# Ledger of designs, part 103: designed miniproteins, single chains, continued (5)

Each design is a single chain, and the fold is of that chain. pLDDT is the mean over its residues in the fold that is shown.

## One batch from the design tools (miniprotein)

Design m19565
Fold by ESMFold2-Fast:
Structure m19565 (fold): chain A 65 residues (1-65)
Amino acid sequence: MRVPGGGEGADRAGTALAARGALDNEGAKKLYEISLEKGEITEEDLREAAPKATKEQIELAIRQA
């Protein structure tokens, strides 16, 4: 699944994951770089950047983006 809104969507998804303690600064930077290069972030990219996040947290972040 892709995060809608490109960079803005990625920032909101990253913020939601960080607020839940699932995303550290390195993960947030990685997501931002992926969104800039691809224009989109996939669910797999979110899981790679936030390895501590549960599937439910990732799905929630995508819905909020």
Scores: mean pLDDT 64

Design m19566
Fold by ESMFold2-Fast:
Structure m19566 (fold): chain A 64 residues (1-64)
Amino acid sequence: SDAEAVEEIARRILEEAERLGVEVAEEDAYKAAQKAVQSLGAETALAAFGEPVVLRAAVRDLSR
């Protein structure tokens, strides 16, 4: 479901932030995940946020 995709993508963003040693607000990760699912659809968004380069870009944008 879209809700499950949002939760999984937000979790991945937050885990990547921890790995990089930067702080990302939980609400910002969820907003980014919601926007991705809304724009791409759940399956495509999950595939995109399976890629390290996409996760690092998301963390960089949200840690500003």
Scores: mean pLDDT 87

Design m19567
Fold by ESMFold2-Fast:
Structure m19567 (fold): chain A 94 residues (1-94)
Amino acid sequence: EEKKKLEEMKEEYKKVKEEEKKLEELVRRSEEELLKEAEEILAKDPESPENRRRAELLRGIAEGLRLIARGVKNIIKKNLENKYGKELVEELEK
């Protein structure tokens, strides 16, 4: 039945959203850790060119993780739109 197919699609969409949420949480924790380490390095000697370079690198990696997470989220959304159609994905996001 068509009703059973719709229920299966909703179930798959829920699982995808749960995995997306787990990925966002993992990236957030990793970003917080990198930013904390950068702050601790600068706190030891803020005038050190080496410490400034290390802090800048850690902040750059944290920014990179945000961009990667955004890219993955966009790929997941595109795959869902390709599988179920854009209109159905927009309806499920309500």
Scores: mean pLDDT 77

Design m19568
Fold by ESMFold2-Fast:
Structure m19568 (fold): chain A 80 residues (1-80)
Amino acid sequence: MKTIVVDVDTSALEVGETLRLGVLAEKGDVIELRFDRPAPVRIVVRLDGKVVYEGETTAESVRITAPESGEYEIEVTRLP
């Protein structure tokens, strides 16, 4: 079990722009998305095409526990 920190440059994202990231994680790892500036974003996390997390937030960070080991696809979209 480990925490995987991913810094997301939210200040560089335009409204409607989507940042796509790949993260390798083991079951029980925590994926922590840290935003440089709090802004409305939509986050979708997939494993093998299945959505494992979906949410909207204005928080400084979001933590997602990996339910299974694998390659996670993370999409962060800046909202209005």
Scores: mean pLDDT 85

Design m19569
Fold by ESMFold2-Fast:
Structure m19569 (fold): chain A 93 residues (1-93)
Amino acid sequence: PVLEELFGPLITLLWVVRQAKYYAEVKKDPEGTKLAAQEIERLAKDLVERGEISEETANRIIKLAQEAAENSDDFEKVKELLDEIEKIVRSLL
């Protein structure tokens, strides 16, 4: 399809990043933070499979999301990782 809007799936990814930040910074919920970070990874993989983002960009997001999931109880570290993911996603809008 020639007129598919690329910004739709990127806005969804941005929303999930913001939800992950909410779990880490407001809820102080390591389980919620981990699940949201894993969802960021899944969305980035789906976006590259659909040709919506480059493999290089997806790999950067995936690596940061995996580190956030592994460190989900370290809210300061998670915040820094999610801030970098948000910066990457916003650069694609």
Scores: mean pLDDT 83

Design m19570
Fold by ESMFold2-Fast:
Structure m19570 (fold): chain A 83 residues (1-83)
Amino acid sequence: SSRAQQLLDQLKDYAIKAGEIAGNTEETKEKMAKATTIDEALDVAGTYTDYTIQNGSKEQTDQAQTLGNLAFGYALAGKGAQS
């Protein structure tokens, strides 16, 4: 649906912004841009989060954790609706 696409687009934009803050590579950003499903977007978002935890500041880690919580909440709601 158009609503699901809008939420996916928001999630992808958030993850790309988190990647910019964390200093992630263009390759990771390109992978997120190509994600077409919630599961694909979550997989790439996890890469951003892991990188930030290992290499980032406290502020960058806090932002990555916020993104992770948003992504998890959206995925849980979406999968719950399918059950």
Scores: mean pLDDT 66

Design m19571
Fold by ESMFold2-Fast:
Order: structure tokens, then C-alpha cells, then sequence
Structure m19571 (fold): chain A 95 residues (1-95)
């Protein structure tokens, strides 16, 4: 649906902002943007239009990025943010 697509696009946009903040070492801003991305992703997931396997893989990378940011592991956080962005873009192409 257009609503599901819009939420996925917003999730990607917020993750790209989280990635930029993480690259600057701005953990506080990175976490705030990541929380916005998680909210939009959950709204997209609740549409039932994303496969369970894709939803689990994306959720896992989002949680790993959050955990890495909270412990100050910037390199790990960047990797999981980039993986989540790639997965979300792949899902968007399937809609």
C-alpha cells in the first residue's frame, strides 16, 4: 500500500540520518533517529505486507545497531545501520 511504502521510506530516511550521526560520533542523535526509524518500520510491519523473514532480519539489525550505539561501539553500529538500510530498500522494491 502507499501507506506501507511511505513508512518504509521514512524508516530509510531516519536510518540514513542515524548513520550520519553515528559517523560523527553523535551517539545521542543516532539513537534518536534510530528510534524514529524503528517506529516507522513497526507501522510498515503492522500492515502485514512485509514477509515474516524480512521483518525478523530487519528487526534484528535495528536492535543490534541500538545495542552497539548504547555501548559506544560505533563501527558495529555503522555496519548494522548499513545492513538495515540495505534490507529496507530491498523490501521496498518488492512492494
Amino acid sequence: SQETTAHLQQAISYLERALEAAKRGDIESALQYLQQAIDHFNKAKDSGKISEDDAIEISTNLLRAESALKRGDIESAIKHLEDAISLLKSVLQKL
Scores: mean pLDDT 91

Design m19572
Fold by ESMFold2-Fast:
Structure m19572 (fold): chain A 69 residues (1-69)
Amino acid sequence: SLEEQRLRATADAVLQALRKAGRPLSQRELAEMLGTSQATVSRGLRILLEQGKVVSERRGRTTYYGLAP
């Protein structure tokens, strides 16, 4: 469906941003890099976390997301 295609495109964009950055990024940094909302980024991250392609790590007061090892 069109909705599923949009969600997949969002997840792919988040994954590409993480690959390009070469380091873990916060939701805010991903939103800034992709020119979108943190809510949109959160949806993409959820898909990637469920697929095991991304891991989350809390550093201080912020949660960072990076490529799975």
Scores: mean pLDDT 86

Design m19573
Fold by ESMFold2-Fast:
Parts: sequence; C-alpha cells; structure tokens
Structure m19573 (fold): chain A 110 residues (1-110)
Amino acid sequence: SVAAQKAALAAYEAAVLAELDEIEKQIKEALEKGDLEKLKEYLEKLNELSAATHAWLDAQLAAATTAELREAVRAARARIAAKVQGIFDLVAEKEPELADEFLAKLQEAL
C-alpha cells in the first residue's frame, strides 16, 4: 500500500539521518583535534552511506507507481542530500582540499 511504502521510506530516512548525525559529530571532533586520519575515515564512511542511500532511493523512485510516492522519495532525497552537503561544507571551511577530493570520489560513485 502507499501508506506502508511511505512509512518504510520515513523509517529509512530517519535511520540514514541518524547515521549522518553520528558521522557529522565524528567529523567535527576530528576537525577540532586536527586528526586527519580520523577525518578521512569518516569521509569514507560518509561517501559509502551516501552512495548506498542514492542507490536505494533511485530504486524507490523507479518502483514508485504514484505521484505521491515519487514526491515523497524526491523530498527524502533532497533532505538527505542537504545534510550530506552541510557536512562537506563543514570540512571545506578547514580542509578544502580534502572536501574537494572526497566530493569528487562521491560523484564518481554516483
């Protein structure tokens, strides 16, 4: 049903956003400490999660049989993309070359 699919989408989005919040926290801590090894580790995790989420949301869009479901998936995608971009913006303020490197890697994976 549409209601069940929207509930599954909302649950998936909530789980992804919670994982992104944890990644953001670890990235902020790494930036404050100048821990470039830890920063790179969490940027790799960010890209892995982002690529997996993009693939899942693309599959949901392809499977969506109603305009309501397509709108819900696009809205979830936009919120997740904004969160990912916000994390990269934080990195770019202190480590712009690393932000550029990992954004390029993410774009290649998408």
Scores: mean pLDDT 90

Design m19574
Fold by ESMFold2-Fast:
Structure m19574 (fold): chain A 84 residues (1-84)
Amino acid sequence: SKVEEIRKRLKEIRERIKKNPENIEVLVEADKELTKIHQEILNDPSIPQEVRDEVLELQIEIGVRLLELAVKKTVEKLEKKKKE
């Protein structure tokens, strides 16, 4: 089923992120894949709302993690410049 295929794709994305939690390149590729999945399901009325919500929740989680990593790197750069 389409639901089973989507959930399998979501599981594979989650497993990659779990193995590479601070790898920005992995997180960016995961976000791109989720955006593609979201676009594929937007016009498919057979996909339950719960599955759409799972896709959106994972997109938000990855987006927040990317923002947190960007903030951390910016703070570290600013602190290093003040010590020189």
Scores: mean pLDDT 82

Design m19575
Fold by ESMFold2-Fast:
Structure m19575 (fold): chain A 63 residues (1-63)
Amino acid sequence: LIEEVARKILSEKQAEAVVEAIENRLDEEELEELAKKYGISKEELLELVYEVQSAANLALKKR
């Protein structure tokens, strides 16, 4: 579900970063390192994570 939602909303690289962050429950330092690997800021990665989680929660709540 999270992977599918991320791929629908985000680019391939952003979706991979967000999925890895959520599935591995990375802490703040790990998120910063992951964001650097994908060429984005930690704050940008966190915002994308929140957007994907919000969309996934909405999909789960409705059906």
Scores: mean pLDDT 75

Design m19576
Fold by ESMFold2-Fast:
Structure m19576 (fold): chain A 91 residues (1-91)
Amino acid sequence: VSYQTAVSGNIKGTKTSVPSLTDEDARRLVGPDATVTELHGGKVYLHYDPKTGRVTAVVQLPDGSLVYLSGTASSLEEAIKQIEEALKKLL
């Protein structure tokens, strides 16, 4: 297993080369109410807590790599932007 890390704002991402993540596994890591989106060809499961600013995300990349991201953001829009910037550093 190889690891790469990146930081954007208050969000840290860790990329691993492990077996693909199932939808159920992603929801267990991030939360059942996770928002699903796409960034840089990767499927993103994202949870943002507006009360605490807490961000948790898991990304399944097309190459089979997984990225776990966690940190804080002032808004959902900022969280998405910081995740995108962290992913750019891990690509």
Scores: mean pLDDT 77

Design m19577
Fold by ESMFold2-Fast:
Structure m19577 (fold): chain A 81 residues (1-81)
Amino acid sequence: SFEEVHIELEEGSQEAVDELQELVAQGKRLHLTARLNGVEVRFELSPEARVVSASLRQLSEAPDLPSPEEMEALVAEALAG
């Protein structure tokens, strides 16, 4: 089953990223909710793949939102360390 995890992907969130990496390393399947620049991004993570799927959810109306591809790259970079 998936575990729900909430991560802030802003500067200073390294502690949360490290905790997430430890959970993935333990073989957990995670439902990751990440917040970045007013956008909530939901990812599914598994031990076989760091990022399986992603969806965007806008927390507030913003004129400039990162593309889904950019958001996936940001999450992948955060998880890679």
Scores: mean pLDDT 56

Design m19578
Fold by ESMFold2-Fast:
Structure m19578 (fold): chain A 58 residues (1-58)
Amino acid sequence: SREEAIEYLKRKGYEPTEERVEIVEEAERQAREAMLAGRYELLPQIAAETEKRLRELE
């Protein structure tokens, strides 16, 4: 989870700060809950919100 979040951030060109790792981990939890509930239509929204939050951090 944490290690996967760090790898994701590095792949996207972000510095894996604690705040950014927490954002990705929260998004992963939301995506998992959406998938378990069969709410696959929420995945693009979760991804978009996560990208916005990451872009607002320097």
Scores: mean pLDDT 81

Design m19579
Fold by ESMFold2-Fast:
Structure m19579 (fold): chain A 78 residues (1-78)
Amino acid sequence: EEEVIKEAERVLETARTLQALADKGAPVPQEAIDELRKRIDELREKAKTLSPENREKVQKLIDEAEALLDRVRERVAA
């Protein structure tokens, strides 16, 4: 279960990195956005198998990463 939490933290860190690139007007590969979305979806499924406390922690990390990814997608598309 620690592995799922660590993956959620890594996903959030990746989302922050992509947002920083998008904010600078740097090219963000569509493949990176798609891969991060896939990792978020996989984490949502894994989170269902966790203890309530760990599930809540992972869900908060997922929600923040998803919000950041949505902002990246908006900036890249515009």
Scores: mean pLDDT 80

Design m19580
Fold by ESMFold2-Fast:
Structure m19580 (fold): chain A 55 residues (1-55)
Amino acid sequence: SAAERLARAEEYQRLGVRAAALGDAESAAKFARMSGLAIGDEERAKRGEAQAAKV
């Protein structure tokens, strides 16, 4: 369902933020990508990955 996809995207976003805080740029980028993909937004996934890679 849409609610399940949104909840999954939010969980990946939280995991990405934690990875970034720990200095794990690779994991942060992967979680940001997965968050975008969970809601079907390929461009958001790409932007999130690029942004996370800068931490």
Scores: mean pLDDT 78

Design m19581
Fold by ESMFold2-Fast:
Structure m19581 (fold): chain A 69 residues (1-69)
Amino acid sequence: VEFSAEVVYKDDDLLAVKWTLDGETFVLIFKVKDGKLQAILAKVVDESATGPDALVEVDGKVMTIKELA
C-alpha cells in the first residue's frame, strides 16, 4: 500500500490536503465556519495545481479551492 499526503492550500479558515492512496488521488478540504469543522472530499482535476486556484471536482462540479471558502 502506498500513501502520501501534501498540503496544497492553507489559510485561517480552510486547509486543503492532497493525498494518494493505492494510485488514487483525492483532495480533502477542511473548512472551519462558525466554530464547526466541515470536511469535503473532492477529486483532483489539475494534479499539478497548488494554492487557492487549484481545480477540484465536488459533486460533479469543477471549482477552485478558494470557491469552497
Scores: mean pLDDT 69

Design m19582
Fold by ESMFold2-Fast:
Structure m19582 (fold): chain A 69 residues (1-69)
Amino acid sequence: IDPSLLTPEQILENIDKLSKEQLEEAIKVLEHRLKDARYALENIPEARAWAERDIPVLEETIKKLKEKL
């Protein structure tokens, strides 16, 4: 399973199948996506509604993955 190709929902669906290393990688990938989404929210008006929707999902998913570690 490649966490970089999965949606946050798909990562959570497969959480029990992920190794510790895959969980750590998933967290890094999602933290990078969160940084990009926050950048889009501030700097790309066309992406604002998209970023506002995705940021809470990314934050909650990262929290759940960190709790699993």
Scores: mean pLDDT 78

Design m19583
Fold by ESMFold2-Fast:
Structure m19583 (fold): chain A 69 residues (1-69)
Amino acid sequence: ARSGKEEIRRASGGAERVTAEQAVRGLEAAGFSRATAELLVRHAQRLHPESGEVLTVDQLVEGAGAAGG
């Protein structure tokens, strides 16, 4: 749910944009397994192909909410 947004933001040091690897580590810190974190990042990338290698925190939260919620 949206509560994960704060945890992702903390893990990213307050960055608005994160790499896929930073996103995976942030999701692991939020209590997700590495496999689940990688799946959620893949979902976010598929929803936003124009974002390339860098995702926003909001795109990650949206992907996590759609896949996990």
Scores: mean pLDDT 67

Design m19584
Fold by ESMFold2-Fast:
Structure m19584 (fold): chain A 72 residues (1-72)
Amino acid sequence: MSAEEFLAGVEAAKALALELAAQGHLTAAIQMLREARDALVSRLPEFSPEDAARARERIAEIDALIAEIQAA
């Protein structure tokens, strides 16, 4: 799987998690976001510096989303 395909998959998981949160499935949304974050962290050493920077941006976005859902 390319870094582009992997990052696109993470973006899709974020979108689905937001839909779950909107439906009141907060635990499922947080779990999905945590799994996406873990996958990003696990693959971080395999990425080029440019792709690693993009992955770190996605990790920061996911951390922010988890915090927002937990605060709700």
Scores: mean pLDDT 84

Design m19585
Fold by ESMFold2-Fast:
Structure m19585 (fold): chain A 80 residues (1-80)
Amino acid sequence: SMSERIEADFAKDAEQILEGIRGLAERAADPNTSADEAVALTVAAQLLLGMLKIAGVPESDLREAEELVRRAQAAADAKL
């Protein structure tokens, strides 16, 4: 059914979004990443977190994503 297909597509997209947040947070925390780049990466991670909240992921995955975004923000702030 269309509902089952939409749920499967959202689950796959949610997994990719969570992987994206992990990658962005890692890059933002890298000592070789500039302050400007770290800020841009953090903003991108925040946008992806917003999408993940809509996707209906497990609460544990949402908490992991929120923690990753907080770490990215802290790393960016430390470089400003």
Scores: mean pLDDT 80

Design m19586
Fold by ESMFold2-Fast:
Structure m19586 (fold): chain A 55 residues (1-55)
Amino acid sequence: MSLTEILNELRELLSKLSKEDQFWAGEKLQEAIDSPDPQKAFEELLAEVKKRLEA
């Protein structure tokens, strides 16, 4: 999966989160941007966002 695909899916899912989870996701996005492997960090963040939406 390309980084662009991950970022597009993440953007769509972030709009569906609660306000509290959006705040959490904002902090995690900052951490992912600063990661030495941004693609892997964003893949992990996407999985966490999906998990929170299922709850």
Scores: mean pLDDT 78

Design m19587
Fold by ESMFold2-Fast:
Structure m19587 (fold): chain A 63 residues (1-63)
Amino acid sequence: GLEEAKKAGEAAAKGDAEKAAKYARRASQINPGMGLAAASGAHEAGDKEGEKAALEAARQAGA
């Protein structure tokens, strides 16, 4: 949950959209709100691809 969302944000800050998506998906599987938090972190970091991937992962988890 929270730890995966944190890792997603860190990956997004580095511009690693693929890792951001993987961690966001894992976070969303535990709590859909964590996927939304990861997307917010990617947006703050300016990673549009990571933001999109995190939002899609949150939707898959029912958020």
Scores: mean pLDDT 68

Design m19588
Fold by ESMFold2-Fast:
Structure m19588 (fold): chain A 63 residues (1-63)
Amino acid sequence: SLEQKESIRQEAQALFEAGKITTSQLVDIEVLLGLSDIAEAIGLDDLAEKLEQQAVQLLESFK
């Protein structure tokens, strides 16, 4: 969902500002979320959800 993606973006940004993740790690998360937004916009809802979940898993792996 849009709200869930925004939450992921905010958490990733907070971790970056705290020095807990690198610029490359932040970019990787933003790319997955951006691809999820594009997939959702063109009606590929299952792919959008899968990409969102990959972003969550990637962010969790950096903690």
Scores: mean pLDDT 86

Design m19589
Fold by ESMFold2-Fast:
Structure m19589 (fold): chain A 53 residues (1-53)
Amino acid sequence: GTGHQNDIIGRTIGSSLLVDPEVGEELMAKASKEAQDQALRNYRLLQTLLDNV
């Protein structure tokens, strides 16, 4: 359903925020609130992994 699509979109946006913040921010502006929340969760996870490497 829509939740599954928002998870995929959120993961993509979260990764984009890390690699290309300008593109990631544009995607965030177009995303649903649920996808934005998932993107931020993914971004925080990636930052935590980088801090431990």
Scores: mean pLDDT 75

Design m19590
Fold by ESMFold2-Fast:
Structure m19590 (fold): chain A 90 residues (1-90)
Amino acid sequence: SLAEKIKKILDENLGKPVSEFVKRLSELLGYKEEYIRWALETLAGISLDRPLRKSDYRPILEALYFLALLQGDFEVADALRKVLLSIPDD
């Protein structure tokens, strides 16, 4: 499923620069990299040059959920919601 693919990208990019995550998401979701970068930097407050941490998952997924809604892409929004529900609350 799309939710499984999104979670796989997150898990495979742990400890890698967030910028690599941007490229993989752009390819998976069909959105321009500039839109994903904007969402992560502006909405999630995440620097693209630092390594991805598990604590980034919720802010990233929430930012992407908002981006999907702005694109009118409810299938992507639903997939992101499913990933969010699979992440434990600390």
Scores: mean pLDDT 82

Design m19591
Fold by ESMFold2-Fast:
Structure m19591 (fold): chain A 75 residues (1-75)
Amino acid sequence: TEAERERVERAVRKAVRDSYYFAYKSGDKKKALDMAKSAARTLILHGRERGLGEVVERAAKETLEELEKEIEKEE
């Protein structure tokens, strides 16, 4: 459903960003980005089982691109 799609999209974006910022506080931005990518991969598997793989992949990709821009602005 559209409601499920939106819920999954929000959950993906939140989980990816939360994973990044949780690890970023340790001072290792590369490790933080790797953790965000790992979270994204796990969520893509979940999305595929629900027929939402494209929605999850798009949300994860966009969120990772946003995080990469934020990393570059920090440097």
Scores: mean pLDDT 76

Design m19592
Fold by ESMFold2-Fast:
Structure m19592 (fold): chain A 90 residues (1-90)
Amino acid sequence: SKKEEAEKLLKELEKAVKKAIEENLSIEEFLDLIGPIISELAYLLKISIEDVEEVLLTLLEAIEKNLEPKEVAEIFLEKLKEIVKKALEK
Protein backbone atom coordinates (compact mmCIF):
# COMPACT_ATOMS: atom_id res chain seq x y z
CA SER A 1 0.00 0.00 0.00
CA LYS A 2 1.04 3.62 -0.40
CA LYS A 3 0.98 4.11 3.38
CA GLU A 4 3.32 1.15 3.97
CA GLU A 5 5.74 2.31 1.25
CA ALA A 6 5.65 5.89 2.57
CA GLU A 7 6.43 4.65 6.10
CA LYS A 8 9.38 2.66 4.72
CA LEU A 9 10.72 5.73 2.90
CA LEU A 10 10.29 7.87 6.03
CA LYS A 11 12.36 5.33 8.00
CA GLU A 12 15.10 5.42 5.35
CA LEU A 13 15.07 9.24 5.52
CA GLU A 14 15.36 9.07 9.33
CA LYS A 15 18.46 6.86 8.99
CA ALA A 16 19.97 9.11 6.30
CA VAL A 17 19.40 12.30 8.32
CA LYS A 18 20.95 10.73 11.43
CA LYS A 19 23.97 9.52 9.42
CA ALA A 20 24.48 12.94 7.79
CA ILE A 21 24.49 14.74 11.16
CA GLU A 22 26.64 12.13 12.96
CA GLU A 23 29.23 12.07 10.14
CA ASN A 24 29.16 15.86 9.55
CA LEU A 25 28.51 15.42 5.83
CA SER A 26 28.81 18.41 3.51
CA ILE A 27 25.60 19.98 2.17
CA GLU A 28 26.29 18.34 -1.23
CA GLU A 29 26.83 14.88 0.32
CA PHE A 30 23.72 15.37 2.47
CA LEU A 31 21.53 16.28 -0.53
CA ASP A 32 22.97 13.37 -2.56
CA LEU A 33 22.08 11.03 0.31
CA ILE A 34 18.47 12.15 0.91
CA GLY A 35 17.52 13.45 -2.55
CA PRO A 36 16.61 10.10 -4.15
CA ILE A 37 14.53 9.04 -1.13
CA ILE A 38 12.59 12.32 -1.06
CA SER A 39 12.09 12.13 -4.84
CA GLU A 40 10.62 8.61 -4.49
CA LEU A 41 8.32 9.78 -1.68
CA ALA A 42 7.17 12.82 -3.69
CA TYR A 43 6.54 10.66 -6.76
CA LEU A 44 4.68 8.00 -4.75
CA LEU A 45 2.38 10.52 -3.04
CA LYS A 46 2.31 13.24 -5.74
CA ILE A 47 3.87 15.80 -3.38
CA SER A 48 4.86 19.09 -5.01
CA ILE A 49 8.56 19.91 -5.46
CA GLU A 50 7.88 23.21 -3.64
CA ASP A 51 6.70 21.35 -0.51
CA VAL A 52 9.72 19.04 -0.71
CA GLU A 53 12.08 22.03 -0.94
CA GLU A 54 10.41 23.65 2.11
CA VAL A 55 11.01 20.48 4.14
CA LEU A 56 14.68 20.38 3.09
CA LEU A 57 15.18 24.03 4.05
CA THR A 58 13.56 23.34 7.43
CA LEU A 59 16.08 20.53 8.01
CA LEU A 60 19.07 22.69 7.04
CA GLU A 61 17.90 25.53 9.33
CA ALA A 62 17.55 23.09 12.26
CA ILE A 63 21.11 21.83 11.66
CA GLU A 64 22.43 25.42 11.65
CA LYS A 65 20.81 26.01 15.08
CA ASN A 66 23.05 23.28 16.58
CA LEU A 67 20.11 21.23 17.85
CA GLU A 68 20.73 17.62 18.93
CA PRO A 69 20.59 15.12 16.01
CA LYS A 70 17.47 13.44 17.43
CA GLU A 71 15.68 16.81 17.74
CA VAL A 72 16.71 17.83 14.20
CA ALA A 73 15.43 14.49 12.88
CA GLU A 74 12.15 14.84 14.82
CA ILE A 75 11.51 18.38 13.49
CA PHE A 76 12.30 17.35 9.90
CA LEU A 77 10.36 14.08 10.00
CA GLU A 78 7.33 15.64 11.74
CA LYS A 79 7.12 18.27 8.98
CA LEU A 80 7.47 15.58 6.31
CA LYS A 81 4.92 13.32 8.05
CA GLU A 82 2.37 16.19 7.99
CA ILE A 83 2.81 16.49 4.22
CA VAL A 84 2.66 12.69 3.80
CA LYS A 85 -0.52 12.47 5.92
CA LYS A 86 -2.19 15.24 3.86
CA ALA A 87 -1.23 13.47 0.61
CA LEU A 88 -2.55 10.11 1.85
CA GLU A 89 -5.88 11.66 2.96
CA LYS A 90 -6.42 13.06 -0.54
Scores: mean pLDDT 75

Design m19593
Fold by ESMFold2-Fast:
Structure m19593 (fold): chain A 78 residues (1-78)
Amino acid sequence: MSEEALEQIRAAVRVVGLRLGLSKEQAEAIAERVVEAARAGASPEELADLTVEGLREAGAAVPAGLRAALTAYFAGLA
């Protein structure tokens, strides 16, 4: 995956976390984990799962359909 794609993943996860009411530090911690998984060759579904799990662990209310939307977005970057 390109550095541009990894930066897009980081930005998307951070923005989603912030919009769901997480702190900058919480959103960036989730984004870092997802980017590292992407560097290791994780699938779009695995990246979406890690994002949703991280959001839930941080106490965010995860909207229905967010996992599917993230999977589609990450698949477009791979």
Scores: mean pLDDT 85

Design m19594
Fold by ESMFold2-Fast:
Structure m19594 (fold): chain A 72 residues (1-72)
Amino acid sequence: MKEEVVENLREIAKRLFTPEEQERIDKLLDEALKKGFSVEEIIHIVNAFRLKERGLPLSEKEKEALEKFKNS
């Protein structure tokens, strides 16, 4: 089940991001899965990357997920 959600996120990344950005997202998804992050946390991390690329502010959940990912 978790794998299916991650695979869907990879497909979305192919449509929304450049090939260079997609490679970064793929690596992020793999690392988050290896570190035992939940599906909800992974979604927040991906959203945080998208918002940063667009210069938009991150929500508290996105900030928390990113900080946890960086510090793990």
Scores: mean pLDDT 74

Design m19595
Fold by ESMFold2-Fast:
Structure m19595 (fold): chain A 89 residues (1-89)
Amino acid sequence: FEEEREELIEKLEEAIDSEDLSESARNLANYYLEKLRNAKSLEEFLEILKEFLETLKSPKILEAVEEFREKTKNEELKEFIGELLEELK
């Protein structure tokens, strides 16, 4: 899943850069991006992603994750992210 990880992180970086975030929110977002890069398993990655989305709740960031989910060819990852997004409602 390394290719999917890198693609999602890149999309999240673009969303963060386009969002009008406070300095503290941007620093927090960068903290989570580093944790996502260093996740040792898919399970850790998804747990970190959940905390990231719950903490920031940025429309641009949520949109980036949803777009990634829809475009990914990894069915397992797509389903896990779909469940995560449902839990955030």
Scores: mean pLDDT 77

Design m19596
Fold by ESMFold2-Fast:
Structure m19596 (fold): chain A 82 residues (1-82)
Amino acid sequence: SLKEKKYEFIVKALKNMIKALATPEEQKRFDELIKTKPLKEVAEEGIKMLERIAERVPDPDLQAALKKIIESFKKLLEEADK
């Protein structure tokens, strides 16, 4: 369905960002979510993981950019839920 395709897009984007920004342990936790949870829950939990990662980023410009990207993912998730 179009709804599932939107969740798949969000999860793929989240996976790329988590792979770039997260610790190996956080990356492993996200991969386990993909294997064990429905796509909607993976998207929701991945967004929460990125929010936690953004808060610990020492570069304020990168933190601001990440927060903007996270807000875009939240909007995509809300649109997918309709």
Scores: mean pLDDT 84

Design m19597
Fold by ESMFold2-Fast:
Structure m19597 (fold): chain A 83 residues (1-83)
Amino acid sequence: MDDILREGEAATDAGKALVDSGASLDDLRTAGGNVSLAYGALRRAAVDARAHGSPERADRLEAVAQAALDVYDALRARAQELA
């Protein structure tokens, strides 16, 4: 499995679990940072894959990036409520 895709999916799943839990503000901020980094890596990998003739890979990376962005927004909203 692609390490970028695997790491992106793992960060997204971990972040989503924290949004649905009684996590601390520090845990939410750490998860937000991890998901943000994963989102950036997924977006760059998708652009690269599309430029090099791998549209199916680019589509999958873009789908995981969108899921990561949604989770990042949820983590930020939850952290703002606790601040």
Scores: mean pLDDT 83

Design m19598
Fold by ESMFold2-Fast:
Structure m19598 (fold): chain A 75 residues (1-75)
Amino acid sequence: SAAEEQLKREQKALEKLLENLDKEIEHLEEKKLEEMVELLKRMKKEVEKALENKEPVSKLVERLQELLEEWLEKQ
């Protein structure tokens, strides 16, 4: 069905996002940017939970936006 194909596309996009987050975390750890590393690790954990629970991408995006906004307010 169209809904199943959409979910499959969204899950592939989330898997790609996890790979990209892992690469950025490693890069920032080498530069000792600890606060940014912690933010990306929190974002990665939310993406992993969304994949495990097969959540709609829209709910994940809202949570990631909240994490980013909270981090920016603390700067």
Scores: mean pLDDT 82

Design m19599
Fold by ESMFold2-Fast:
Structure m19599 (fold): chain A 79 residues (1-79)
Amino acid sequence: MKSPLEQALELLEEYEVRVTEAIEKKDLEGLMELEKEFQEEMNKILATLSEEEKREVEARFLEIVAKLAPKALAVKEAA
């Protein structure tokens, strides 16, 4: 069985890969759907994590957002 923390970290890794692919394809609809799906699934997992585990997940999420958000915004503005 995967721990909730492992599930959250794997979801973040999958999200980074899928968002990168959507950005490369300039798929605005796919990008918006990924953001929605990620928020719904991550909120479920976060409810089961300790405060320390939540901080670890948040730190990793902020790193991904800092790297990908400018590129995602460019796709949204181009559409």
Scores: mean pLDDT 79

Design m19600
Fold by ESMFold2-Fast:
Structure m19600 (fold): chain A 87 residues (1-87)
Amino acid sequence: KPSKEETIKAIEKGFELAKEYVEKGDLEAAVTLVGVIVQELYNLGDISEEVYKELMALVEEMRRETDPEKVLELIEKIKKLLLENLI
């Protein structure tokens, strides 16, 4: 199992890549990447079921969003919630 520090670095790197997809206009790639990160952290036991449900609700909101600025806001909100709730 990765250390908490390694997990934080992986989250930071993954979310920077998601933002790059938004900047390139690939909103589908951005939402897919964020969803995969959330799912993998849940599968590893790094987040609780309650946090996982909240994060997946935000991922679904991001999937329905067409405004890149709002997608970036949702990415930051998801990242913050993830980092604050890591087990």
Scores: mean pLDDT 85

